# Designed miniproteins, single chains, continued (2), part 111

Each design is a single chain, and the fold is of that chain. pLDDT is the mean over its residues in the fold that is shown.

## One batch from the design tools (miniprotein)

Design m7855
Fold by ESMFold2-Fast:
Structure m7855 (fold): chain A 82 residues (1-82)
Amino acid sequence: MEELDEEAKKVEGKDPEKGKELLGISAYLGLLIAQELGLATEEEIERVEESLKKTMPGKFEEVKEKAEELFEEAKEEVEKLL
């Protein structure tokens, strides 16, 4: 949590909008990775999605798409190793 807050603050110094987007992407990506590893449930991911939609309704889709792109890239690399 603290690491994500510090990273967002660095970006927020230039552009607050970008800081919030980066936090959203990081949180969502982390949950997708945790679910793939069996450390998080689908319900937990859905709850975060609903929270993000309420907090940033105009940006949620963009945040989700970017996080999913990063996750698919990571997943493809993992599948190549398996």
Scores: mean pLDDT 70

Design m7856
Fold by ESMFold2-Fast:
Parts: sequence; structure tokens; C-alpha cells
Structure m7856 (fold): chain A 101 residues (1-101)
Amino acid sequence: STLPVGLVSSPEPPTVEDARAAAGYAAAHAGLEIAEVVEESEGPEVATVRLRTEDGREVVGYAFGSREQVERLLAERGARVLGRATDPLTGTEYVVAEVEV
């Protein structure tokens, strides 16, 4: 089965708020409605949020301090990229992907 993941990178330190936004973007892309926040963590290199949807699926968001870290995670997980977007006001890049679990 596949897990929807959202990833975001900016030159600022990663935050749970950014990871939550990335997870929300991934959920929206998949047509899924968020029911609850299951887990969140914030560290100097990465922030992570795990969400549960109304239909019992999970969606994960990751926030990184660099685009290189996003590309590394995508490669390591063998992720299938579904979409990319850049916020024109901030330059923040969002990636929506799915990974095998």
C-alpha cells in the first residue's frame, strides 16, 4: 500500500507548522479530509507531522532546511512524485509524493 507524503523546504529552520502545511497539501492533492493530528516532532534538521484522515488513512508531512534534503528523502524512499509547487510570495517549495509501506 502507499502513504501520501508532503515535503517542504525553505532556508529557515524547519517547523511543525511547515510540516503540517506540507501534509495538508498532500492530503488535498489526494482528495483526503484530515480528521486528527496523530504525531508531531520538531528538530534542528527536520520537522515531521503525521495526520489521520476521515477514512482511516495516514498522511505525513516533512519540513527541511534545504531542497537537497527533500530530494535525498525522495530518493531513499523510492518515492513517486505526484506534484511540485513553489509559493511565489516566499519561494517555499512543496512536493507531493507517495511511498510504499
Scores: mean pLDDT 83

Design m7857
Fold by ESMFold2-Fast:
Structure m7857 (fold): chain A 94 residues (1-94)
Amino acid sequence: SAAELFRGAAESLEKAIEAVKQGNYREAVIYATAASILAVGGLLESTDPEQRRLLEEALRKVIEGLKALDQGNYDEAIKKFEEAAELFRRAAEL
């Protein structure tokens, strides 16, 4: 279901956050990328406009977090991934 894919995306981002905190930046990119793939899968299954809006916002936050990682701004990356995970969990509840 779309809800299972969005929960999977949130869980993958939570692992990305943990990886950043441990200095495992390559692993963080892998988990954040996995979250994006799961989120796109959920978007393809979703027809609810509010769910799609939350998902599009969450995907933008994942991209911003990945950009922050690339720039060495680890605190910003964590913040963006936390915001994205919350949005994915909210989308899963719809």
Scores: mean pLDDT 89

Design m7858
Fold by ESMFold2-Fast:
Structure m7858 (fold): chain A 92 residues (1-92)
Amino acid sequence: MPALSPEELENRLAHLHAMTLATIAQLKENINDKEKVELYLEDLDRHVADLRAIADQVRANPAFSPRQKEIVEATVEELVNLVEAAKKEAEK
């Protein structure tokens, strides 16, 4: 993960939020296509890693207020939980 400004971190989080929800929707639409499911699961694993990296950078960045850090952490954990639920649904 490259070192990003606060504005870039927020923009990256918003982009990953949208992409993660889109990937979950595609996974559910293609749940019976094993090859597509495998590719979407790999994409979701990469999105989770990127989301956690953003949360780590926000926590380490003194430009963010404690409230902003809490909101970002909560958003990332909510998205990670949605990904884990989607993966569990795809398993059988």
Scores: mean pLDDT 82

Design m7859
Fold by ESMFold2-Fast:
Structure m7859 (fold): chain A 65 residues (1-65)
Amino acid sequence: MADEKAREAAEEGAREGGHPGSGAVLGGGKAYQRGSDEEGVRAAARLAAELNGGDEAIGEQAAKS
């Protein structure tokens, strides 16, 4: 599960991106900048995608590619 830091990054990324894909990329990037590990970055990307009405799979794809 995402820690609190990764979750906060996901929420900020979702807000700035406004779309599942953009939010996922921004959320993952913010989690990485905040020192989250690989799983935390992926969790943040998944959560950011979900917050914009997408599936976690969209977040996983954005984080990996």
Scores: mean pLDDT 71

Design m7860
Fold by ESMFold2-Fast:
Parts: sequence; C-alpha cells; structure tokens
Structure m7860 (fold): chain A 68 residues (1-68)
Amino acid sequence: SKGFLDALKAALENAEELKGPLTEESKESILDGLRKYASEEAVEKARPGIEKAKTVAEALKAARDAVE
C-alpha cells in the first residue's frame, strides 16, 4: 500500500544519520532495511542501483524505484 511505501521511505531516510560517503556497510544496511519491508524480487531489482550509488540519496531513490 502507499502507507507501506511511505514507512519504507522514512526508515531509509533515517540511514542518512550516518552522514558521509556511501560505504559498503551503508549499502548493506539499506538492503537489509529493504528486505524487512519488501519482497526478495524487489530487493534484487534494487541491488544494482544501490551498488552503483555514490550517495545515500541515490541509494534511497534506487530502493524506492524498485518497490514503487
């Protein structure tokens, strides 16, 4: 539902508290967060975008695009 996607966005935005360059640890945390709220298929769809992301914002957009 739309409410579910809004909750996912809020949870992923909290990852920005890490403030800095997007590290492999940050990418794994975003993928783990997505796994809690989305299907395995959506996680696999998001993975290439998250792995190629250079900022937390880019990684969050890739995750949202895969779920929406």
Scores: mean pLDDT 69

Design m7861
Fold by ESMFold2-Fast:
Structure m7861 (fold): chain A 72 residues (1-72)
Amino acid sequence: ALSSAQQQILAWLERELQEAVEEGTLLPREKALASVRTMVDSMTDLSPAEKAALLAAAEAVVDRATAEAERR
């Protein structure tokens, strides 16, 4: 399960990506995922299992934003 802090990071990311969708500035999926992976990899306080869980959840957020942009 994700911690409260990790859930807040995901909520922030979802808001950022939704704003980018609305502004038409959303990066291509592969670039967005590369950015997210770099962010998660830079977090030194998380275990490998916590990083994997956060990355999986963040990838789902990116996929939802990409699908939303494609529907417009």
Scores: mean pLDDT 77

Design m7862
Fold by ESMFold2-Fast:
Structure m7862 (fold): chain A 78 residues (1-78)
Amino acid sequence: ISYSDEEITKLFNTYDTDGDGTIKKSDLVNGLISRRPFLRDPDLRKKLEELIDSYDKDGDGTIDLDEFKKLVSSKEFR
């Protein structure tokens, strides 16, 4: 199952609760957990946090749309 660029953008906007064009790492983790109950597993949560950290190019603890698209396209996220 592949997401279109439009679906990924809609998903990004859903997690961008502040409307500032970036998602805080904590907000992204919480948003993904709320939509996917299996991510409430502590081991899967740790893997998700590590994956997000690997895409956080600036180390600011925020994810932009380009980083989010790469994250959603990763095999570890699927």
Scores: mean pLDDT 68

Design m7863
Fold by ESMFold2-Fast:
Structure m7863 (fold): chain A 79 residues (1-79)
Amino acid sequence: MLEVEEEGDRVVLRVEVELPASHPLAASLEAAAELAETGLRAQLEAAGATVLSVRVTEVEELSDGTIRVRAEVEYRRPA
């Protein structure tokens, strides 16, 4: 799921990332959250955005062992 909120050249993006139970980092909610933050920042910076903040808002372990991470990213796009 994805929600976008824009204010001039500033964008707030709410994203959801899922890691399968077989993923090594799914064994640690903290490691899963850190990976999601690092991955989101890297993807946005690779796309030319200036990342202002990345905040993991929720980490949830689903019944099948899948780890769901919700994050809020604030970034600035070029004019």
Scores: mean pLDDT 71

Design m7864
Fold by ESMFold2-Fast:
Structure m7864 (fold): chain A 109 residues (1-109)
Amino acid sequence: SDLEKLKKELEDLLADKSKLREAFSMLIARAVGYILAGDLEKAGEYLDKAVEIAKEIGEELPESLKNLVELFRLVREGRLEEMNERQKKIYEGLLELQKLNAKGAEITA
């Protein structure tokens, strides 16, 4: 019946959306991992990929994630002066974390 076909198509679509949500979570986890490793360029790349997956899911990004994505775009474009006070504090924290990771690498080398 047409209803059984529609049900299967909906179940397949929901399964695909579940895979996209898993991909989104993995990309965010990778971005966080790169932030913690001090690789801000890679972090920005994975955040951009996560944004594209979120668009495919059709769900609105959390405001905190939107602000983080904008922060990394401003860093990549050299537009640091356009950061708001909260973004500046986050960026300063990321730079301090990057310095700590550089010192850690010297100790473990």
Scores: mean pLDDT 76

Design m7865
Fold by ESMFold2-Fast:
Structure m7865 (fold): chain A 100 residues (1-100)
Amino acid sequence: SEKDFEIMENIIKDLEDMLNEMKEKKYSPEEIKERIEEFITKIEDVIPYLSEEGKKIAEETIKELKELAKNASKMSPEEVIEKLEEIIKKAKEKFEELKK
């Protein structure tokens, strides 16, 4: 639904902005983990306002972000950035499809 996209639009934009900042600056694995956990909280805060379809996408995104945060210390910064970009792209595409 368009409402789900509107709710998530700012969070997705903030995630894209964080991804761009990580590409420009050398983040430690701990800093990357803290930033990912911040976004998990932001998504969790909006879940009650989403449709059932929007909630499923948000919950899948949280699951993927939690897995990335758990494994971040075992990955290179470049690998974390690549995985985060994949997660953001997938979430954005799924929420955009809900507008149809």
Scores: mean pLDDT 80

Design m7866
Fold by ESMFold2-Fast:
Structure m7866 (fold): chain A 71 residues (1-71)
Amino acid sequence: GPATIEVARAELERAIKEGNEDQAAVSAYALGHELAKQGRVDEANALADRYEKEGFKKPAEGLRKGVEDAL
């Protein structure tokens, strides 16, 4: 549900801020997967594009793989 997505997003943002790239990638995959399952693919792709532009390549890749595996 929406609360699950917001929790996953918060966990991803926390992992990025802590510099834990491996945990950020795992959290990003879970978030991308859940967003895609709920038909929110455009949101997941926009977030991945944003993180890639900000230099967070592993989280961006995680989001994209989560989307791919859900579809």
Scores: mean pLDDT 84

Design m7867
Fold by ESMFold2-Fast:
Structure m7867 (fold): chain A 86 residues (1-86)
Amino acid sequence: DLEAYLEARAELIILRHRVLGVEPPPSREEALEYVRVQLEKRGLEEQLELDRKTRELLRRGIANGRDEEVRAIQEEELALLERALG
């Protein structure tokens, strides 16, 4: 479901900007545009491959993490990415 992918990916963009302390964080519309631009440049298949690789890196980071706050953020990122990928 492309719409579900775009929505989850947009939420992930907003979360990442919030974690980096970027103020104001991007709007939902701006985040959706970022995702669309990424798909236009890379294509859906290449973006999905990159997202699958990021998912594996997040899983490893969570499993090996010792910082509770960092782990909570990584778990939130993983949940959004898992929702995007189905």
Scores: mean pLDDT 82

Design m7868
Fold by ESMFold2-Fast:
Structure m7868 (fold): chain A 93 residues (1-93)
Amino acid sequence: DREKILEEAKKALLVGTKEEVAEALKKLKENKIPASEIAELLREWAELHNMPVPEEELKETAEKIVESDEDPTKILYELVKKYAPHMADVLTP
């Protein structure tokens, strides 16, 4: 269920461990969740944590998570490192 997978990912991003975030992002990719839905999830997450990420960069990050063979956690870590370096330790590989 797409909705359940997105809900689990949102929970992991908000209150989960780095391992839970990694598993949630992996499930998003494995279940072929559209980049548009992942971008919306990342937007909500960024707003909650007061990360000033541009809308275009959130969309590009979501597309990289879906299309790239790179570790989704590493992709997200680069975004956090750029916009919220004080939170980078929660996503460090």
Scores: mean pLDDT 76

Design m7869
Fold by ESMFold2-Fast:
Structure m7869 (fold): chain A 73 residues (1-73)
Amino acid sequence: MKYSLFEVLSEIHRRLRAVGLPPARIAQAASPEAAPEADPATNTIYLPVRPPSEPLLDEEEVRRLFEELDRIL
């Protein structure tokens, strides 16, 4: 399944809200090929930059991001 930036951010904020945490800051990853990463120390989520015609994250990248969120929640 392909995920839009809006769908990914909505799910992230939904999960954060469910556990009583504030909304995370969204920042650009160090490279467009970088995996999505969450930094709990700065409350920041790093997302790769993608062309508008491509999904921001694929199914595997979304899974890894949510596994990282589950690690910090």
Scores: mean pLDDT 63

Design m7870
Fold by ESMFold2-Fast:
Structure m7870 (fold): chain A 115 residues (1-115)
Amino acid sequence: MDLEARLAEVEKAYAENPSLDNLQQLAVLYSELGDEEKALEYISKLVNENGVVIGDEKNPETMGFDPENERRIKFLRHLERFGNPKILAKALEKYPNLAFQFLMTNLYHPELPEW
């Protein structure tokens, strides 16, 4: 399937159901397409104020990065693998803590998970 066609399908899915999964897919797809403005908009929706990527569940007592959070692992690995390097550089400039998260995810989960 054409990358733009896949983006259209995920945008429709997100409009019908604004799930974390659909939001993560939009961030990756816009980054891969080189749409800097949209990629950074969706990446910004997926990180908290400290630049930590939002997982399925938040620990109510701590903001600890859980390296075993499968949803966050999948997003970070796909963003790094398929994302445009220029857009990733801009995301890292805005959210420096993403560098540590990419590193930890790669060290603990070197295989690319299925989406």
Scores: mean pLDDT 73

Design m7871
Fold by ESMFold2-Fast:
Structure m7871 (fold): chain A 86 residues (1-86)
Amino acid sequence: SMEEARLKAFEEAYRAAVAVTLAGGSNEEAVQVMVDVMREKGDVEGAEKLEELYELDLAGDPRAFAIDKELQEKLAAVRSKTATLP
């Protein structure tokens, strides 16, 4: 139940970020909204990992891949679902 709640919080946060992107917001704004929603839903660890991943990705640091592979896989899965919307 706790893992299911965390997954739902992550999906909700990502959908909020996608809404920002569809409204013409930047990637930075979308990531910030996702972080804020994850914190609001109680996934503080996930929010901190996402912020660290984003900073390392901007710096081109290969450590970005080591911080949270599961978070990256969840992000890719939700992107796939969003990309298939008609």
Scores: mean pLDDT 65

Design m7872
Fold by ESMFold2-Fast:
Structure m7872 (fold): chain A 92 residues (1-92)
Amino acid sequence: DREALVEKVYETVKGNLRNLKKAGVPVEAVIEMLEAALRGEEPAQEWLDALPEELREPALVAAEDVRALAREDPELAEAVRRALEEVRRELE
C-alpha cells in the first residue's frame, strides 16, 4: 500500500531526527542539509562542519539519497519534507 509506505517514511525520518536531538546532535544542521537535498542542492559546508566528524559521512549519504528521492519519487520526498517541518516546529 502506497499510503502505508508514505506514512512509514514520514514516521521513520521524524523518529530518526528526534533520536539525534536526544543524543545532543545539532539536528537543525541535519534538517538544513536535507532541505537543501530536497531542492536538488548540495549541502552547504557550514552545516556539515556543525556535525560531529563521525556523522558527516552518514549525513552526506542521507542527503544524496534524499536528492535522488526528490527526483525519482516526489510523493516520498514530500513525506520527508513534512517530517523535517514537524521536527523543525518541535525545536521552537
Scores: mean pLDDT 86

Design m7873
Fold by ESMFold2-Fast:
Structure m7873 (fold): chain A 52 residues (1-52)
Amino acid sequence: SIEEIKEWLSKYEEKVDEEIAKEKDPVKRSILEGSRLVAEAVINLSIRRMEK
């Protein structure tokens, strides 16, 4: 399950990176980048708790 969660995060980040690359509005791009960082932090915290 932890490896599956890591795979989902990786795929999510790939999709967000594609959207960032297409986004011409710097404000919207910053929001996408912020959302990516928050998702990574939340998932990594969840994984850390599951591994304990």
Scores: mean pLDDT 79

Design m7874
Fold by ESMFold2-Fast:
Structure m7874 (fold): chain A 72 residues (1-72)
Amino acid sequence: MEVTLVIHTPSREELLTAATAARQAVREGIALSAEARLLSETEGEVTVVTPDEEAARRVRERIAELLAQVRA
C-alpha cells in the first residue's frame, strides 16, 4: 500500500531543503514521486509518495534531520 507524506515548511529555505531531499529519495528509488508547492509567500508543502511504510519512514527521517540542521 502506497504511503503519502505531506510536509509543511514555514519558510522557502525549508521548502527547498525538503524538496531537494524528497527528489533525491526518488532518484535513489526510495520514493515514487515528490512534488513541492508554495502555499503562501513564505509557506510551502512537499508531497512525497512512497511504496510502503518503511520507505515513508526513511524519507521522513532524512527530511527531519536536514530540516533540524536548517533550524539550528
Scores: mean pLDDT 83

Design m7875
Fold by ESMFold2-Fast:
Structure m7875 (fold): chain A 85 residues (1-85)
Amino acid sequence: MPRAIKRLEKIFNYKFSEEEVEILLAFAKEQGLDLSKMEDIDRLERTVRELAGEEELSQALKNKDFDKIKELVDRAIEELRRRLA
């Protein structure tokens, strides 16, 4: 598991599936992001937050609403998958 993905899992309190990891890595590659660099990991995190709904995700994280976190993160990953097509 790449360090960047482990960081995102910790930030979102969410365990990505193998398929979701592949989508995140493919998107990062297409965007020219170097996931060895914190700046580019932060850009990937920001993109996921934006697609999940930043305010709604922040509230779910604060409230430890794991079902809502899963719903929002799954939605963000599905949108990334569509952008790769």
Scores: mean pLDDT 84

Design m7876
Fold by ESMFold2-Fast:
Parts: C-alpha cells; sequence; structure tokens
Structure m7876 (fold): chain A 82 residues (1-82)
C-alpha cells in the first residue's frame, strides 16, 4: 500500500505535537504557566493541522484520525485548566 504523502505528513505533525504536549506538561509541573500555555497552543495547532490533512484524505485510517482527535481534545482540556 502506497501511503499518501499527506498521511505521512500528518503522522510527523502528530509526533511534533506529542513532543510539545510533553513539554507543556513539564512546564506545568515546574509552575511555568505562561510557558505551558504557549506550548499547549503549539501542540493544539499541530494536532489541528494533522487532523485537517487526515480528514481530507480518503486513505487515512480511522484509528489514526481517532487517535489525533483524542490527543487534540486532551491538549485543549489541559490548557483550559491553566
Amino acid sequence: MKLSPEVLEAETLEALADMYLGLARNAVKQGKVDEAKELYEKAIELYTEALRLLEQNPDAPQSLIDRVKARLEEAKAELEKL
């Protein structure tokens, strides 16, 4: 199966978003609220772009779409607690 370049790009964006989400959580643990907010916003931006690419591609596996959606909602919920 030849994976669409857009699906591969979405997986890369998800990996980058996961990194920023981890950094945001560490910033919260350190009491760096302003830094945490900025890092959560970056993670949300990257997950949103990944989801856009996946939803525009008919070859995108539903499991991947569901995973990115879950991560996006998790990041949004954590940002709202700040």
Scores: mean pLDDT 86

Design m7877
Fold by ESMFold2-Fast:
Structure m7877 (fold): chain A 64 residues (1-64)
Amino acid sequence: MEEEKKKLMEKIVNGAVQLAKATGDAAFALAMAKRELEELKDKLSEEDIKETEKRVEEALNKIA
């Protein structure tokens, strides 16, 4: 299955969670995830980007 978009989105969410746990700074992890999503605008739709941001925020709230 060629779900490259789903793999990228999941990698960003997981990366943000790991960064937040390593640094203790959820706001920094969220900012880094948003920056990575901006670099992926050519591969991800605007809706995919917003959905990924929401998933990052929800995941970070669960570990805060």
Scores: mean pLDDT 78

Design m7878
Fold by ESMFold2-Fast:
Structure m7878 (fold): chain A 97 residues (1-97)
Amino acid sequence: NLKEKVLEKLKERGIKVHPVIVEYVVYVYEVEGLEGVKRLLELAKEGDFEGALELIKKALESLSTKSPVDVEFSEESKKQLLEDLEKVAEVLLELLK
């Protein structure tokens, strides 16, 4: 189970992220492959919240999953999401090498 391996590696590194963030990155991987995860990582590093969110939403819709991200985010929550997405994407890319 890829999600469990990512969560375990994050925990070993002392990185605290909500399991749903790991699910978002795994869904991007399932739909867009490694290139999708690399793009998500790049968007997160650039601080492109709207770009990262759109990529996640497209992956969720492709998997017939209703997007849970139709809530309004504060600026602080947006920054935290991007930081968490970056960390998760880096761990997932390491595990798949």
Scores: mean pLDDT 79

Design m7879
Fold by ESMFold2-Fast:
Structure m7879 (fold): chain A 60 residues (1-60)
Amino acid sequence: MLTGEEAAELASRISGVSVEEIKKWVSGKYRKANARGIGLFVGNALAVDPEEVAKALESL
């Protein structure tokens, strides 16, 4: 299972966006929507389950 930190690092490596910026996107009232969007992006890029990535990011 991916941890939130591992999911944020993977998203950062694929997108070129910093881990700190990823963490900002998955905080606050839009957390779930942003986590799902990032999960789809990472899942499509790495052939991993998008929902696992989204749940990991929501746990940050």
Scores: mean pLDDT 80

Design m7880
Fold by ESMFold2-Fast:
Structure m7880 (fold): chain A 100 residues (1-100)
Amino acid sequence: SIVDEVRELLEKAQEEILEALEKEDPELGKRFREKLQPVRIPDDASVEELALALRIEAQEFRELADYLREKENLPKAAELAEKIAEELDRKAEELMRLAA
């Protein structure tokens, strides 16, 4: 289902950033893994609600990228967070186009 596809995309995004954080700063990566909550998507979510969830998560990844760059000095993890945000936005745009 499209809901499962979006869930898998979000789970992959979270795991990729956690792995990158653990590689660049193992202590910070461990702290993020302990605090990170899975994105909750209802089984009956509409395409518009899925696109909104992707856009919200994309914005959170952009804010994470700024934090990692400015406060933690982790440029590689920050670049990955920005790339993930762009991928999530692209998926949201794709879903909205298919719903039209």
Scores: mean pLDDT 87

Design m7881
Fold by ESMFold2-Fast:
Structure m7881 (fold): chain A 69 residues (1-69)
Amino acid sequence: SEQAFQEAVLKELTPILEKMHAEMLAVVAQMEADGASRFDIMRALVALTDKTNKEIQEVIKKKKEEFAK
């Protein structure tokens, strides 16, 4: 069912999103401590978001394949 699919996806995405949030906070804190520019911090956050989006897409793809069978 759609609901079972959504629950399975959310269960796998939750730890990925929590990890991303923690990494974003750590990256900002470390880069600010290192005197990085706001532009450099923004680029680092974009790169982290792109990495996380790729992981999210892989989870969704795998769960779609599982529920299509």
Scores: mean pLDDT 84

Design m7882
Fold by ESMFold2-Fast:
Structure m7882 (fold): chain A 87 residues (1-87)
Amino acid sequence: GRAEVTVTVTVDPATPPELRRAIGEGLAGVARELGAEEVEVEVDADAGRITVRAVVPAERAEEIAQALVDAARSLSVVTAASAEVRV
């Protein structure tokens, strides 16, 4: 089966828009390398929020969600990161 993984990342409000886009695209790249079939990135230019949505194999959904949260939390400008998995 397939699952949808949604990762929400909150960054410091002072983070430049270019770096927010780079973070979103970096996380999308990690999702693709881990086997995501579809990846969408939404960056709020005015708020400190980045959303990454990925369609992944259901059997790997929790592994991929955790990897994306860990990758996001490794970044100094990230203040919070969480993931939701929907089958």
Scores: mean pLDDT 85

Design m7883
Fold by ESMFold2-Fast:
Structure m7883 (fold): chain A 74 residues (1-74)
Amino acid sequence: SSSAIEEALAKLKEAIEAGDVEGALEYTERALELGASRDQILSLVIPVLADPEAPEKAKEAARAVLAYLRERFA
């Protein structure tokens, strides 16, 4: 359901902001299993990588998610 996807994406955003690489990858996988698109996940990743004020740990989590998506959709 859309609400389950929204919850998974919200948890993914929190994990990225916390620099939780393991959690970010877990919630990325969960969101995809629930039917989230690659673009929905990228909408959470790209702004963090583009933000010069984002903490390095958050960028590390965002880069891990991006790498996972690139491998999965290669």
Scores: mean pLDDT 87

Design m7884
Fold by ESMFold2-Fast:
Structure m7884 (fold): chain A 71 residues (1-71)
Amino acid sequence: KDELLKTLKQNLLDSMRALRNLGVSRDDIKRIAERQAALAKQIYEQKGVVIPDSELKKILEEAFKAFEEEE
């Protein structure tokens, strides 16, 4: 489960970096990342892996912090 959460965080970061390279605004990048995280949670739940909302929020906060630190 911990590896799955690390993978989710990395995927969110990679997606945010790609959107930044396309010239998408920071606010839009954050909204897209939030939607991607919600979709990933739904897909994982369908495969029998439950991610608590608190854990998802933590992963989003960590991904945003890492993304901001690159600027």
Scores: mean pLDDT 80

Design m7885
Fold by ESMFold2-Fast:
Structure m7885 (fold): chain A 65 residues (1-65)
Amino acid sequence: TLSREEARRLLNTVKKKVLELAKQGRIDEAFALVSDFMGRYGPLLSPEQRAEVVKEVSELLQEIV
């Protein structure tokens, strides 16, 4: 299981890269990156960490679409 600090650090890294890809018009790659992150790290999150990550990912996707 990921620590809250580790999950936050990984999420911030993904958010930064997603926004960079979106600015370049690489929207499909931005969505793929989010999907990969959730698939790889989602199962390692506690229910509380998962709820927080889902909320922030949802907010991020609303910013790029």
Scores: mean pLDDT 77

Design m7886
Fold by ESMFold2-Fast:
Structure m7886 (fold): chain A 80 residues (1-80)
Amino acid sequence: SIEDFEDDIYEALKLMIESVGKLAESRAPSEEAKELVRQETRALLEALDAKREGNKKKAAEYLAKARELAAQYEKLVKEE
């Protein structure tokens, strides 16, 4: 069904987010930077879960949190 196809796409996106997050964490220059990457990855996964549950507001809030964490990472690695 179309719902089964959508579930497959969500699972693929989850695996992609986790894979990219692990790669970014492995490349982060400090433990503080690694923690920001971990928090961003969690926020993106929470946004995906909220979107899948139909909670568009919660999905947008977690996506905004992920963007803020990415900005904190950029600032941190430029100052280190």
Scores: mean pLDDT 87

Design m7887
Fold by ESMFold2-Fast:
Structure m7887 (fold): chain A 100 residues (1-100)
Amino acid sequence: NVKVKIENLLDPNSLLYNIEPSSGYVGTGVTITGRGFTDKTKVIFTDSNGKELEGKIVSATPTQIIVTIPEDAPKGETLQVTVVNEDGTKSKAFPFEVLE
């Protein structure tokens, strides 16, 4: 008698499908495509030192977020972009290059 709860048909890290563009200046609008987004979803940019910067969301739908690169983002560095829902569910990280 094996009580296995098989809920693993959905990849829990599949919140985020794409990010475009993958590079830009401070204030650049970035389109994030995914699923399960809400009006309480956050976009976090993490620098090489582990500092988290919250992106300014311009618009959000359940499948698309438009966010701007924070003004205090380090220029010339690659940031890790993560989407966080209200329940604390986090996406996998996607790289974004901040231009000078």
Scores: mean pLDDT 72

Design m7888
Fold by ESMFold2-Fast:
Structure m7888 (fold): chain A 70 residues (1-70)
Amino acid sequence: ADLWQQAAEAYKRALQLNPQDAEALYQLGVAYEKAGDRAAAAVIYRHVVEKFPDTPQAADARKRLAELAA
């Protein structure tokens, strides 16, 4: 069983119930990154920045995007 893929599915379910959960969206990106899906992680991190630009999660997502681009 892939622990990080399981975590990603749990965060996706949380976001279906509360789509304004910036923390859950950021953690979904982290789960994809830890699962080795850097492309999916980058998409989610951009979504965090676009949807929640003035949050600590957006600041962290920008740092993660810079690391993925390097």
Scores: mean pLDDT 83

Design m7889
Fold by ESMFold2-Fast:
Parts: sequence; structure tokens; C-alpha cells
Structure m7889 (fold): chain A 82 residues (1-82)
Amino acid sequence: SEEDLERALKRVEETAKQASKLSIEEGMRLLAQTLIDLGEEGYSLEALRKADEIAYEAVKKMGGTKEQLDAAGGELSAERAA
């Protein structure tokens, strides 16, 4: 839904602002946590894809890579499963 999309985008944009004040490693973990949380909360695939794009652009601005963001997400998923 439009409300679902707007809510997801606002959340990732707000998280990106917070992440920009942190180290690259901590900022990427925060963004990865937010993306995982949106998925677990059942946001639409459209919302999740657009949230991922915003997170990736934020990581690039911080000097990181998509591979590093994906690795942080994998680490967090493993931690949550343990």
C-alpha cells in the first residue's frame, strides 16, 4: 500500500541520518538492522526494494559498499538466529 511504502521509506531515511553520524561499520549495522526489521514486520516487496536502494545510497555516501552492507546484514541475521 501507499501508506506501507511511505512508512518504510521514512524509517530508512531517518535511520540513514542517524547512521551518517556513526562510524562506517556501526552505520552499516544500523541500516542493515532497519532493513531486516522491515522484512520481519511484513512490509511489501516494493517497500523493501526501495528501502534497500536508499540504504545502499546512504552507505555509498559514508564510503562503504553494498557488499559491506550485505555482510553486516548476514552477521546480524546469524546473531538473531543464535
Scores: mean pLDDT 82

